# Designed miniproteins, single chains, continued (2), part 102

Each design is a single chain, and the fold is of that chain. pLDDT is the mean over its residues in the fold that is shown.

## One batch from the design tools (miniprotein)

Design m7766
Fold by ESMFold2-Fast:
Structure m7766 (fold): chain A 85 residues (1-85)
Amino acid sequence: LTAATIAAVLAAATADAAQAIGANFVSALADLGLSLAEIAATAAAIAAALLAIAKAETDAAAAKANLAKLVAFNAGVAATLAALK
């Protein structure tokens, strides 16, 4: 799931698509019975991996796009976690 989620975020055509991936990730882990804290920790690990990929990117425009996707993914995660409270 983690590797597939990272690949999906990087392949997202828009920030809205990356945000939807974040929301779907939270819902999928909640369906598996993970706690909100466990889901948040796993999402943070994905965000850290995405940040590392963006920092390694030598093309400035691609790095900026990857950072925008990371922000959108985190927004989707946060909104969905708040809805599950």
Scores: mean pLDDT 80

Design m7767
Fold by ESMFold2-Fast:
Structure m7767 (fold): chain A 59 residues (1-59)
Amino acid sequence: MLKERIVLMLESNPDAKVSAEELAESSGLSKATVSKILKELEKEGKVVRTKDGKYKYKK
């Protein structure tokens, strides 16, 4: 459920780079929870971590 919320937020702006902190503020989730979800999505190939420590939707 929480993972789906993060996916939908990234899909709404596929060209945007977002930080875990920014997603936490927008979703109402803790930064720790968002960071854990982003790591899982990165392993699944659904997001890419950029050199500046932000995340971008991959597809």
Scores: mean pLDDT 77

Design m7768
Fold by ESMFold2-Fast:
Structure m7768 (fold): chain A 59 residues (1-59)
Amino acid sequence: MSPRERARELVGERMFELDPALSDEAVREAARRTAEETGVPLSVALRLGREVRDRALAQ
């Protein structure tokens, strides 16, 4: 699995663990943590986190 694919999975899990309401703070914290663990740039992790949040809120 690519680091980017792993980052998408991890950022989603962490956002829900931090705040089920998916606040902006939870997205930022999940993205920061995920960037550290996967090595993807923080900007990429933030974009992935926002994508996951937007999909969850649309459901």
Scores: mean pLDDT 79

Design m7769
Fold by ESMFold2-Fast:
Structure m7769 (fold): chain A 111 residues (1-111)
Amino acid sequence: RPSPEEIEAKGNQFLSKALEVAREILTENDVEESEIENILKTLEQRAQRVLSELIAQGASLDETLQHLGDTIASTFFFLTRSLGQENDWSEATIEEAVRRFTERLQELLNE
């Protein structure tokens, strides 16, 4: 079975790729760089906290990646909805951004 250190490394790799996808989607929707940086920082901080808690609890690799993915997806949803409402995005634009992010996260989990 993977060591806690190997699980932490895999979790951090997944998080890094998820942040790259988030940046891509936000950039394609003409989000200002300062707002992108704030969203990515919030995602990273929340995800790192959850990853540390899962490692401390002795969660398996699969449990860790699944819970981390769920946390990242839900956090991105709430942040993107708030940002979209402040910037007068259509509901369709918000839904498409969230859908694309969720689909890309599922692809990363299948690696």
Scores: mean pLDDT 85

Design m7770
Fold by ESMFold2-Fast:
Structure m7770 (fold): chain A 59 residues (1-59)
Amino acid sequence: MKVEQALEAVRTKLAPKLPEKKVEEILEKVKPVVEELAKQGKSSEEIVKKALELAEELV
């Protein structure tokens, strides 16, 4: 699913740089945003891009 792909991309990017606890906190904040974008019919590429941008702001 588009949401799962976006969350996996965020986890893959952040896991080498941040403690697992922090990665999970960021994923919890990103999840509702990517779910909303998927509901709006955004492409997988746009959802992943937005998820990664949000994750960088939350670091």
Scores: mean pLDDT 80

Design m7771
Fold by ESMFold2-Fast:
Structure m7771 (fold): chain A 60 residues (1-60)
Amino acid sequence: MRLSGDELVASARALAERYPELREEADRVIAAVEAGDLDTAEALYEEMAERVTERVLAEH
């Protein structure tokens, strides 16, 4: 994905606000962005987004 570090942080925070159980995953994304490791941050965000999709589908 072509997300900037700021977009990754904002998106991870927004998901954690809506799904508090993903707070730990969001913190990992933010830490990777702060370390300058955008490839790892993107991979962690993809995992987080997949977890959200699985939870939403389980509820519906």
Scores: mean pLDDT 77

Design m7772
Fold by ESMFold2-Fast:
Structure m7772 (fold): chain A 77 residues (1-77)
Amino acid sequence: EKVEEILEMGREKKEEHIEPLVEALKDKDERVREAAAIALGRIGRKYPEAVRKALEPLLTDEDPRVRLAAQFALLGI
C-alpha cells in the first residue's frame, strides 16, 4: 500500500527518502500527499532546509488535510 510505504520512509529518516517523498507530494491522491507531508515532517529535524522547501507549496494545496499536515510538519522543523 503506497500510503504505508510513504509513512515507513518517514520513520526511517534517511536522506535518500527525501526525493521519493517529494515526488509523492505531487500525487493525485490527497491521502498520498498527506502521508508524504507527514513523512517529510519526521525527516525535517535532520534535513530541515530540504524538507521546508519541499513542504512550502503544500500550504496552498487543494485539500485542507494536506495543508494542515504541511503546516504541522513545518512547525516541527
Scores: mean pLDDT 83

Design m7773
Fold by ESMFold2-Fast:
Structure m7773 (fold): chain A 66 residues (1-66)
Amino acid sequence: VEERLFKLADSNGDGKISEGELRALARYLNESDSPDLAEVKAYMDRDGDGKISEEELEELRKKFLP
């Protein structure tokens, strides 16, 4: 799940995730209803409200951008 999240966020394939890429991923997940993204969305959606908030982005920053 984390590897898949990283893969989706790393849009340019350089092996790292920037703040912009995390925000782009969150926007994509909030706008998209793809079954392929459901697992990643569930992983990021800690409150189970079906969307990714700034609080959840903060959590990802701590994980990928310490």
Scores: mean pLDDT 65

Design m7774
Fold by ESMFold2-Fast:
Structure m7774 (fold): chain A 88 residues (1-88)
Amino acid sequence: MEELRKKAEELLREAVRAGAAGDYEKALELAEEARRLAEEAGDALLRAKALALEALALKRQGKDEEAEALLEEARRLIEEAGLEEEAA
């Protein structure tokens, strides 16, 4: 699982850079791949981060409805994992 976590973290960093460069399509692709790896690794925090980046990229593309759905999923994961409490 360590390899999957490291790969997901790397993809999330690349997704952030792509988004900062205005390449929202690339940012979405990278975040989706990171989400897949985070799911395989069982890492709720990485999965939630990937969903949030996917949602941000979708909003930049004008896909607000799809972005809202992903943000709700990310929020649910954070609450279920107790990560919101950890952020005190």
Scores: mean pLDDT 80

Design m7775
Fold by ESMFold2-Fast:
Formats: C-alpha cells, sequence, structure tokens
Structure m7775 (fold): chain A 56 residues (1-56)
C-alpha cells in the first residue's frame, strides 16, 4: 500500500530524499524509475522491498 511505501522510504532515506520520491510517485513516475532512485540512495535490499510493494 502507499502507507507501506511511505514507511519504507521514511526508515531508509533522508527527509529531503523522501520528499523528492513522494513527488515522483504523485507525478506518475514509472515504478522502475522510483526503484532505481531508491537503490542509488539506500541500496539494493531496500529497492527490492519497494519493488515488491509496488507490484503487490
Amino acid sequence: SREEIEKLLRENLTPDEVAVLNLLIESGASPEEIVEAVEKAAGPEVAKKLRELLEG
């Protein structure tokens, strides 16, 4: 859910990075673009969890 995604981002990213990614999600950025941004900021394990939340 959106709440689970927001929680994952808050626990693994800076407030500024969370704000940028929330704007990307709201603007209709692709799931792959969002996952790639998270992988660069927080690493592949967090990116994998995000992908699972976006696909489920």
Scores: mean pLDDT 78

Design m7776
Fold by ESMFold2-Fast:
Structure m7776 (fold): chain A 91 residues (1-91)
Amino acid sequence: SMFDEEALRRLEALKERAEKTTDPEEAVRLAEEAVDIVEELMRTSDDKDFIRRAARLALEVAKAALRVATGELALRAIGLVLRAIGYELDV
């Protein structure tokens, strides 16, 4: 649907921003926003292929956050990676 396509475009924009940032706190915030978008899609969309694609994009955002995050921020980024993997497996 057009709504699902907009969500994928938002996720692609978050991925690009997360890959370009050197700020660990910004990268983790972008990953949290990406995970929230996937959770909303899981509640509102019946299109399993769109949800799976969204989960993969959120995983890439979380992986980008892991590249720059250290300490407690790295633990938060790991949690986001695991949640994104879980969404892909549940679809």
Scores: mean pLDDT 85

Design m7777
Fold by ESMFold2-Fast:
Structure m7777 (fold): chain A 100 residues (1-100)
Amino acid sequence: RDASEKFGRFVAELQAIQEELGTTVELRTTRYTDPADIPEIEVELTITVPADKAEEVERRLLEAARAAGVEILAESREVDPERNTVTLRLRLRFRADAPP
């Protein structure tokens, strides 16, 4: 699969997570050269979730990344005890599969 197909698959899972858990996601592309020459796509993902759902959301994001063949470059977690929320930040890399 190419990087664009992997990205689309991951975004589909991300939409499912948003729908099931009532969360919102910020997704920003940080590296994307040209649609005709896409060996690699890098994105930054930020999601804020209720503290009681943070472990489930993190698990589902990691499972979705694994299923889509995504490389996790960075992972961070920030707890807000006053709002009872957790902000998860991931930096992800999508690469095309090796040619057969």
Scores: mean pLDDT 72

Design m7778
Fold by ESMFold2-Fast:
Structure m7778 (fold): chain A 71 residues (1-71)
Amino acid sequence: MADLTPEEREAARKGAEDTIKQMEKAFKEGASLEYITNLAVAAMLQAALAGDDELVKEIRKKSDELIEKYK
């Protein structure tokens, strides 16, 4: 697997956090379920690249809660 530098991992973690905030804002603004789901996937991939399994789990939980509330 490609190994990331500590700086790249930190950037990926921050990217994941920013994408989570964007996902929550998109939900509040009534964006499409497809857009919200795409942001969730992007955030989880960024967290995985950062090696932060706990953050991946938190993003999955948050996205599942938002998708459930979208009904």
Scores: mean pLDDT 80

Design m7779
Fold by ESMFold2-Fast:
Structure m7779 (fold): chain A 63 residues (1-63)
Amino acid sequence: SLKEKVLELVDKAVQAAEAGDLDTARRYIEEAMKLAEEVDDPEVIRRVMAANILLVGAELERS
């Protein structure tokens, strides 16, 4: 399902961010955010937003 694809992208983004690969994490989050526009599920949208906040925090620490 589309929801499963979005959540898989979120998981991949979190894994990439934890590994220090912030560029790869950003690409996965951007794909997840784009697909989430087609998802009528507040919980899926919340999880995408939470991962984006985590990524922003990691990017700020690297700067």
Scores: mean pLDDT 83

Design m7780
Fold by ESMFold2-Fast:
Structure m7780 (fold): chain A 57 residues (1-57)
Amino acid sequence: SHMEEKRLEELREVSLEFMEAIKNGDKEKAQKALERFRELGIPDDVLKEMEEALKKI
C-alpha cells in the first residue's frame, strides 16, 4: 500500500540521518532520529540497543 511504501522511505531517510549523526558525533541529531524510529513503530527492544550504541560515542 502507499502507506507502507511511505513508511519504508521514511525509515531509509531516518537511518541515513542517524548514521550521519553518529559519524559526526552529533548526539542531538542521533537522539532525534531514535525518536522518529519509535514514532515509525520500531520495537522498543531494538531502540534500546540503538540507544546503548549511541551512548558509546
Scores: mean pLDDT 78

Design m7781
Fold by ESMFold2-Fast:
Structure m7781 (fold): chain A 67 residues (1-67)
Amino acid sequence: SHMEKLIEEAKKAYLEYFLNPFDPEARKRAVEAGKKLMEINPDLYRKIVKEAREEAIKKLEEQAKKS
């Protein structure tokens, strides 16, 4: 339960950061959420960051097609 909450918070925060890469507050939230997960399981942290980046790329590509 605690681990699941850390995963969801890190994934959400990194997705928001990758969708808004020039927003310093989004970056700050991602770093804080990610740090908590990284301290417990660095391999899982890397996987979650990668998944969030891939999700953000897909969302941005779909936005570009609709514009």
Scores: mean pLDDT 84

Design m7782
Fold by ESMFold2-Fast:
Structure m7782 (fold): chain A 92 residues (1-92)
Amino acid sequence: LSKEELEHIALSLENIIKLVKEAVPNPSEEMKKALEYIEKAAKAAKEGDVEKAIEYLEKAIEYLEKASENPEEKELATNVKNAVETVKEKLE
């Protein structure tokens, strides 16, 4: 992946974080952890650390699955998980 492609991936992840924060101002602890790992993945992607970015996205997916057990966050967590999995596939 080029530096430009990694920057686009990071921007996509940052946009996911922004949309979730706008949709759920008071997220669950599981959703907060997912957002923290998405943010770490975006930073790793900007630094060119593809392996670390993938590891952080895998952890984000785990927390999004836990967040989806909350009925109030189920649809959002599922949609965010699908978006994160799509971004992860672009890194692989």
Scores: mean pLDDT 87

Design m7783
Fold by ESMFold2-Fast:
Structure m7783 (fold): chain A 93 residues (1-93)
Amino acid sequence: SREELEKKKKELEEQLEKAKKEKKDPKVIIELLLELAKVYIELGELEKAEEALKEAKKIAEENGLLSEEIKKKILEVEIELGIALLVEGVERV
């Protein structure tokens, strides 16, 4: 339901803020960003999803964490976001 997605969004946003403040492992921050991006996509908050995905990619590149697992997760989010943007009639520039 939308109410469950809104709650999950808030919980993930709070977890992400805490992880950044506590200087948690970059992999934890990447995982939170990718999960949050998926929730943003489901809620139609596509600009927030793009920013979360962009930040996750940057952290992964800067920390040498572009493993096959992380690459697959990034690609899954990129595909889902691309489909959502096409459905909403919004073109990525």
Scores: mean pLDDT 85

Design m7784
Fold by ESMFold2-Fast:
Structure m7784 (fold): chain A 117 residues (1-117)
Amino acid sequence: MSREEAALTQAALTLAFTRDVEKAIELAQKYGGVEVESARVEERDGVLIGLIKSKKLNKTVAAVIGRGTPEELDALAKEMGAEPGLVISVRSDEEADRLIADAPPELQATIRRIREK
């Protein structure tokens, strides 16, 4: 994964959990140097989806969180015209909260720092 793709994936995940479009755009620019063409959150069939579109990369990157299998969640992102950068399969909201806590150190530290200030 390129630095730009990683930053878009982090922005999509942040958007999905926070619904903060401005913060997601800031993260994509700060960590990837990538301008965001559009950012949105969708909830579809009990799945939460953060979507970030980059004109420079000519793609939409998704972070998908839901109770389906990874394959089902991947397929849902693709139906929405997005490349799944991150897919998180959960059984409950408590498991989703735990996944934020157990996220990669770089993403977790950024999210926690923003929330604790």
Scores: mean pLDDT 71

Design m7785
Fold by ESMFold2-Fast:
Order: sequence, then C-alpha cells, then structure tokens
Structure m7785 (fold): chain A 61 residues (1-61)
Amino acid sequence: DRAAILAAYREAIRRALANLPADWDDEQKRRFISENLIGQNAPADLRAELEALLDEALAEA
C-alpha cells in the first residue's frame, strides 16, 4: 500500500536524520539520505514524494 510505504519512509527518514553527525549542514544531510535511503531503496514512482518528506523533515529539524 502506497500510504504504508510513505509512512514507513517518513519514520526511516526521521531516524536517519537523528543518527547523522550533528556538525553536518542540512545540504549534506539531505544529500546523504536522498542518495542512500531514497535513491538506492525507494520505488521510483514514489521518489518525488519521498524527497518532499525529506525536505519536510529537514525543515522541522
């Protein structure tokens, strides 16, 4: 289910961000998660929505 996949990735993104080095800037954090969590593992048709979730999570942090 699309909604379940998006919910799982939202949690994965939050967890990944919490575990990245505190001295990284937002661009480094975004690039790492985009390439390693989203780019390598995510369904291609959901990639744009997952990138939006990442941008949302970074704005909250």
Scores: mean pLDDT 78

Design m7786
Fold by ESMFold2-Fast:
Structure m7786 (fold): chain A 74 residues (1-74)
Amino acid sequence: SEASASLLLEEARRLTEEARELLRRGDYERALELAERARELLELHEALLPVTEESRRLRAEVERVLAEARAALE
C-alpha cells in the first residue's frame, strides 16, 4: 500500500523533527521516545518500499538523534 508507506515516511519525518527540537530544549527522555517511534516507522516503510536517498538521509538523522538523546541520559 503506497498510501500507507507514504504516511509512515511523513510521520517518521515529523517525529524526527519534533525529537530534534526536544533535544535542543534538553528534553532528552521525550526526544528518545519520539526518535525510537520514528525508527520503528522507518523500519516498516523500508519493509514496504525500496530505500531512497530521502529515506536514507532520514534514517541517518533518526540515528543521530537517538545517539545524542542516549548519550545525554547516560
Scores: mean pLDDT 84

Design m7787
Fold by ESMFold2-Fast:
Structure m7787 (fold): chain A 79 residues (1-79)
Amino acid sequence: SMKEEEEYEKLVKEAEEYYKKGLEALKAGDYESAIEKYQEALRLLEEAIKRFPERREELLKKEMEIASNLLAAAVYKVT
């Protein structure tokens, strides 16, 4: 339904906003903040997949991209 599409788009948009903030933190050398933002983005994508499993394939590429950047940030973690 249109309402379900709006809820899906809201979750994906929020996840993309956290991912963007994570990338900005990574570029600034703030690896701890980048990791936190990537984890929040992944949690939102997991919620979207749980609520809308028919859209899982669309979200898999986003999950893999974020997970890869999370691993990179963890390798460079200052703490």
Scores: mean pLDDT 83

Design m7788
Fold by ESMFold2-Fast:
Structure m7788 (fold): chain A 87 residues (1-87)
Amino acid sequence: SAEENGEKIIEKLEKEYEEALKKGDYEKAAESLLALASFYLLRGDYKKAKEYLEKAKELIEKIEDEEKKKKLLELAEKLKEEVKKAE
């Protein structure tokens, strides 16, 4: 049950990420990657959490909306700190 729910969450977030990229929606794509990073952090997979976090930061740099960019950068930094504390 928990394993099946986890797999579905990952698949949903990966699909949302891919669909957002196809539409040029870097805000939604970055949000999906941050959600994936958070999910892997909760699972104790710190390597994947860091990989998704760095990928999200690269996409955030492409966001034209200054307020959205700032908000997502702050979320990414907080998530990075949580990964460091959990290791």
Scores: mean pLDDT 85

Design m7789
Fold by ESMFold2-Fast:
Structure m7789 (fold): chain A 60 residues (1-60)
Amino acid sequence: DLVPTDRGITEALARMMAGIALASGEDPERVERALEEALRAAEAGASAAEVVKLMRELIE
């Protein structure tokens, strides 16, 4: 079990937001696309705030 990095925390946040959206009845295909984009952004060095904004824009 690796100590969470800033990127690892950001990725975990994106996955948690995706889970909440699915539990709230959001379109699974939309949520999956949003999560993929968010994870790509996190890999490219996006901040947690940027990833949250991206998830909201793609899901809502």
Scores: mean pLDDT 77

Design m7790
Fold by ESMFold2-Fast:
Structure m7790 (fold): chain A 55 residues (1-55)
Amino acid sequence: MKYKVTVAVVGLDGSVTVVETVEDSEEAARKAAQEIIEAARAAGNLATEPDIVEL
């Protein structure tokens, strides 16, 4: 099964960047979501809750 991960990254200036990736497992999808969120937070941005959809 494949899983689509979507995270919206919101800059403090109001910019919104949508990050999408496709992973081969639910565990890989959750890991990818966490990495995106941590990277956004490290850059001083906000990240929405990840949306993980089975493909």
Scores: mean pLDDT 82

Design m7791
Fold by ESMFold2-Fast:
Structure m7791 (fold): chain A 85 residues (1-85)
Amino acid sequence: SPALSEEEKAKLFAERAEKELEKALKYLEENLEKEEYEEKKILVYAYVAMAYEAAGMEEKAEELREKIGEEKYKEAVEKIRASIA
């Protein structure tokens, strides 16, 4: 397996996270009713924001937090942490 620099790892992670985010949002939009879509969308954004933060991509994490709102982000993080156990 090729060795990657920290900068290359961060870039690759960001690219993959963005693709997964787009795929998840498309699935939710196509398969869920409006109320369930909005709830699941918040969870997806929160999960990706947590991943960006873990990767040191604070600017992208902040952008997603702003889209969700602080209160909903906090609630979503609690739900995600409960599911990871």
Scores: mean pLDDT 74

Design m7792
Fold by ESMFold2-Fast:
Structure m7792 (fold): chain A 58 residues (1-58)
Amino acid sequence: MEKILEEVKEYLKRELGASEEEAEEAARFAEAWIRAFKLPFTKELALKLAELYLEASR
């Protein structure tokens, strides 16, 4: 799980220009959502949720 969250944070910083804090908050949101709804923890789902959070927080 930690490896996927690291990859998500790196993607947000490199491709979407997110700050370290923004990337961490988005990744934490994705993890919390996946755990709350007992969804499979995949990189694709984590990225999608993190991107949605980042867009909503502007």
Scores: mean pLDDT 79

Design m7793
Fold by ESMFold2-Fast:
Structure m7793 (fold): chain A 65 residues (1-65)
Amino acid sequence: SEETERIARDVGLALRAIGEGLDGGLQGKPEEGLRKAEEVAAELEDEELRELAIEGARRLVEHFS
C-alpha cells in the first residue's frame, strides 16, 4: 500500500540519517556527519520522525566526538 511504502521509505531514511551521525562521530568528523544527517533527514515526509532522526544523529555525534 501507499502508506506502507511511505513508512518504509521514511524509516529507511531516518536510519540512514542516524547512521551518518554515528559515522561522523566515530570518524572524528562531527560537523560533516551532522550535515549529512540533516541532508538525509530533509527527505523525510514524516515531520516527527525527521525530528527524531536529527536528534538521534546529534546525540551520536556528541557521544563519540
Scores: mean pLDDT 87

Design m7794
Fold by ESMFold2-Fast:
Structure m7794 (fold): chain A 59 residues (1-59)
Amino acid sequence: HMYEPTLEDLKVFAAYKAGMTPEEIAERFGISPEEVEKRIKRLEELGVTLDDAIAALQA
């Protein structure tokens, strides 16, 4: 892959899919809500699924 998501990126994605708002995720991870939205959009464009995030977090 030309770009590999970090474990933090995958945790952000999982939290978003679980129904957390970008603002709540931003506070939890110490980043901006804009950065949360940017990361999620990038991961979705790369075809990352919730199942991919769960598998990576269990590795």
Scores: mean pLDDT 76

Design m7795
Fold by ESMFold2-Fast:
Structure m7795 (fold): chain A 112 residues (1-112)
Amino acid sequence: NDEDHVQQLEDALNTVKNSNREQLIDLANNSPNPLLRLLSRLVLSMNEAQQQQFFNLVQQLISTQKQIIAVKKQLSNSSGKEKEELQKQLEQLQKERAKLGSQITDMLIQYG
C-alpha cells in the first residue's frame, strides 16, 4: 500500500544518509533491497553538496506523500465544505509531489 511504500523509501533514505562510503559501496553491490542498491549507487556518484540536495528533495517527497495519504484518509469520511477544502489541498500536494518527482528524476538521469 502507499503507506508501506513511503515507509520503505524513508527507511532506505535513512540507511543511506547514515552510511559511510565503505557501507554505501557494500549496499550498492550486495543489498538484497533494490531501492538501497539504487540509492547507494546514486549517492556514491555525488559530492557532499549534491548528496545534501538529493536527501532534501527525497525527504520533501516523503513528507508530501505522507500528507497526501493523510488527506486521502480524511476525504473518505468528509462531506460538503470540508471535502471541497481537502480536495483543493490534495490537488496542491499532488502538484508539489509531481514537481519533486521531476527534480529527483533529473538527478537520477544526471548522476545514476
Scores: mean pLDDT 89

Design m7796
Fold by ESMFold2-Fast:
Structure m7796 (fold): chain A 94 residues (1-94)
Amino acid sequence: SEDVARQVVDRAERLVREKGMSILEALQEAAKEAGATFEVLHYDEEADSVIGYLETPGGTYGVFAFRIDVPDVDGRPYSVVALLFGPVEKPETP
């Protein structure tokens, strides 16, 4: 469901911010905690950006997430941007 997908991306942002995890590691960990699967299509190590599918019990979502190393209004040294697309159907899924 969209609620599960949003829970995963919100948790991933916290893991990046609080534990210094990469966006990829954070998304994979958050997905496991929520009973979802994150399938990586592409990870750019230099930009710390990832494109993939987030498969939840209620549907599949496209995810594009990246880190920006700029202070926000609260003085945090970095922010995470995560974009959710869908729900989507994978062409090879029956």
Scores: mean pLDDT 76

Design m7797
Fold by ESMFold2-Fast:
Structure m7797 (fold): chain A 96 residues (1-96)
Amino acid sequence: SPLTKRLTLLRFRLIAIESEIYIAKRLLEKGTKEQLEKAKEMLELALEELEELIEELRRLLAETGDPEVAELLERAEELREEAEELLEEVEKKLEE
């Protein structure tokens, strides 16, 4: 169905963003200034992408009431919180 195709594309977008955040987290663990700057850029981009994805998922949830859409939205919101916390940690380490 058109909804199934749209959900599949949204899932792929979320997975791509999760991968970016995972890479940023690993760069943060290494703690060099260059790695921290790269982690910051990746987290800022990931947060922009998550904001767009969350808005699209909220609209789709309002239209469909689909529990799979609700699950993706919850995952995206949790990932946003993780990315925000990681960005704060990166910024704190860059001040040291």
Scores: mean pLDDT 89

Design m7798
Fold by ESMFold2-Fast:
Structure m7798 (fold): chain A 110 residues (1-110)
Amino acid sequence: SIEDALATLERYTAELRAADPADLDAILGIIDRLVKELRALAEAETDPEVRGLLERLAAELEDLKARVEALLAAGRVSAEEAGQLLIEEATALLEAYAATLRRLAAERAA
């Protein structure tokens, strides 16, 4: 449901904002758990529009992770800079998708 999706996004936004940027492994773990929960929500979702939003968010989070890991492997960012980028860009994605889900809920008079 949209309500379950929003609750999940709010919980993970709070976890990411509370994370230490120097603890890259912890941040990657939060993102991995979020992607798994989004995919589980998408699998249970009967609304194709909501399912599509959840699947797209999961894909964008994996693309973000891969991009930041590539920068780190190339020595272009430190582990702390990688953690900071993941927190900032992941929270921005979660806020954008939450806004879309809230708009969709309002349109449905739910």
Scores: mean pLDDT 90

Design m7799
Fold by ESMFold2-Fast:
Structure m7799 (fold): chain A 56 residues (1-56)
Amino acid sequence: AKEEAMRLAAQAGAAYAAGDLDRAIALAQQVKEVAADDPEMVAQAQATIDYLRAQK
């Protein structure tokens, strides 16, 4: 559901703010799974994952 994807995205942002890149990436991957029928949300989650991976 969109609400669940938004909640997971908020948790990913909190993990990133705490400096936990691995947790932020894992939560962004969950956003992709939950929002698999929403190509815009999948693209945003993938961009976030790519950005976070580049920080490592």
Scores: mean pLDDT 80

Design m7800
Fold by ESMFold2-Fast:
Structure m7800 (fold): chain A 64 residues (1-64)
Amino acid sequence: SEVERLEAKKKILEESTEAFKTMLEYLGKKTGTPEEAKELIEKLEEKTKKELKELEKKIEELKK
């Protein structure tokens, strides 16, 4: 069903968000990491969170 497909996509996005958090923690422990690299990963995390919110809203609308 469409709901099942969206739920599967949501799980993948949630796992991606956790991966970005782990990556940022790893970079935070390293000295000399360029700010530009950190900003790039933070922007990717923000984009993924926005997509996750849109997806959750769509799932809720389909479930009523």
Scores: mean pLDDT 77

Design m7801
Fold by ESMFold2-Fast:
Structure m7801 (fold): chain A 62 residues (1-62)
Amino acid sequence: SKEIEELEKEIERLEEEIRELEKKIEEETDPEKIEELRKKLLEKEIELGIKLIELGVLKVME
C-alpha cells in the first residue's frame, strides 16, 4: 500500500540520518557540539522506534 511505502521511505531516511549523526559524533572534538549531536541522535532513534511500530501495525492490517 502507499502508506506502507511512504513509511518505509521515512524509516530509510531516518536510518541514514542516524548513520550520519553517528559519524559526526565520532569526528567531532567539541564537547558542546557532541552533546547537541547526541541529543539529535536520541530524538531520531525515538522517532525511528515509533515508525517501526507503526509499520508493524500497518503490515498486520495489509
Scores: mean pLDDT 86

Design m7802
Fold by ESMFold2-Fast:
Structure m7802 (fold): chain A 92 residues (1-92)
Amino acid sequence: SAALEAEAERLRARAAASTDPRERADLLTEAALVYGSLGRYEEAKRLAEEALRADPDNARAYAVLGSVYEAQGRYDEADEYYQKARALDPSL
């Protein structure tokens, strides 16, 4: 929806304005989740990868990559990312 796309763009703008790498990663990961929910998997993947450049320990960003690869039928890659996410945060 246009409203969810606008939300994702606001999250991206807030991430770009942040000087805190962990906050930037969290905001980018939230934007990636919104794009993933819209089926926009290439945007979701790009934003999750950008989040991991800001904070390599962001467990949710790895989970987003797992969900994108799963949606693309790439189950071995999805499993690797989900395992990484759970290693960083066992509650995922």
Scores: mean pLDDT 89

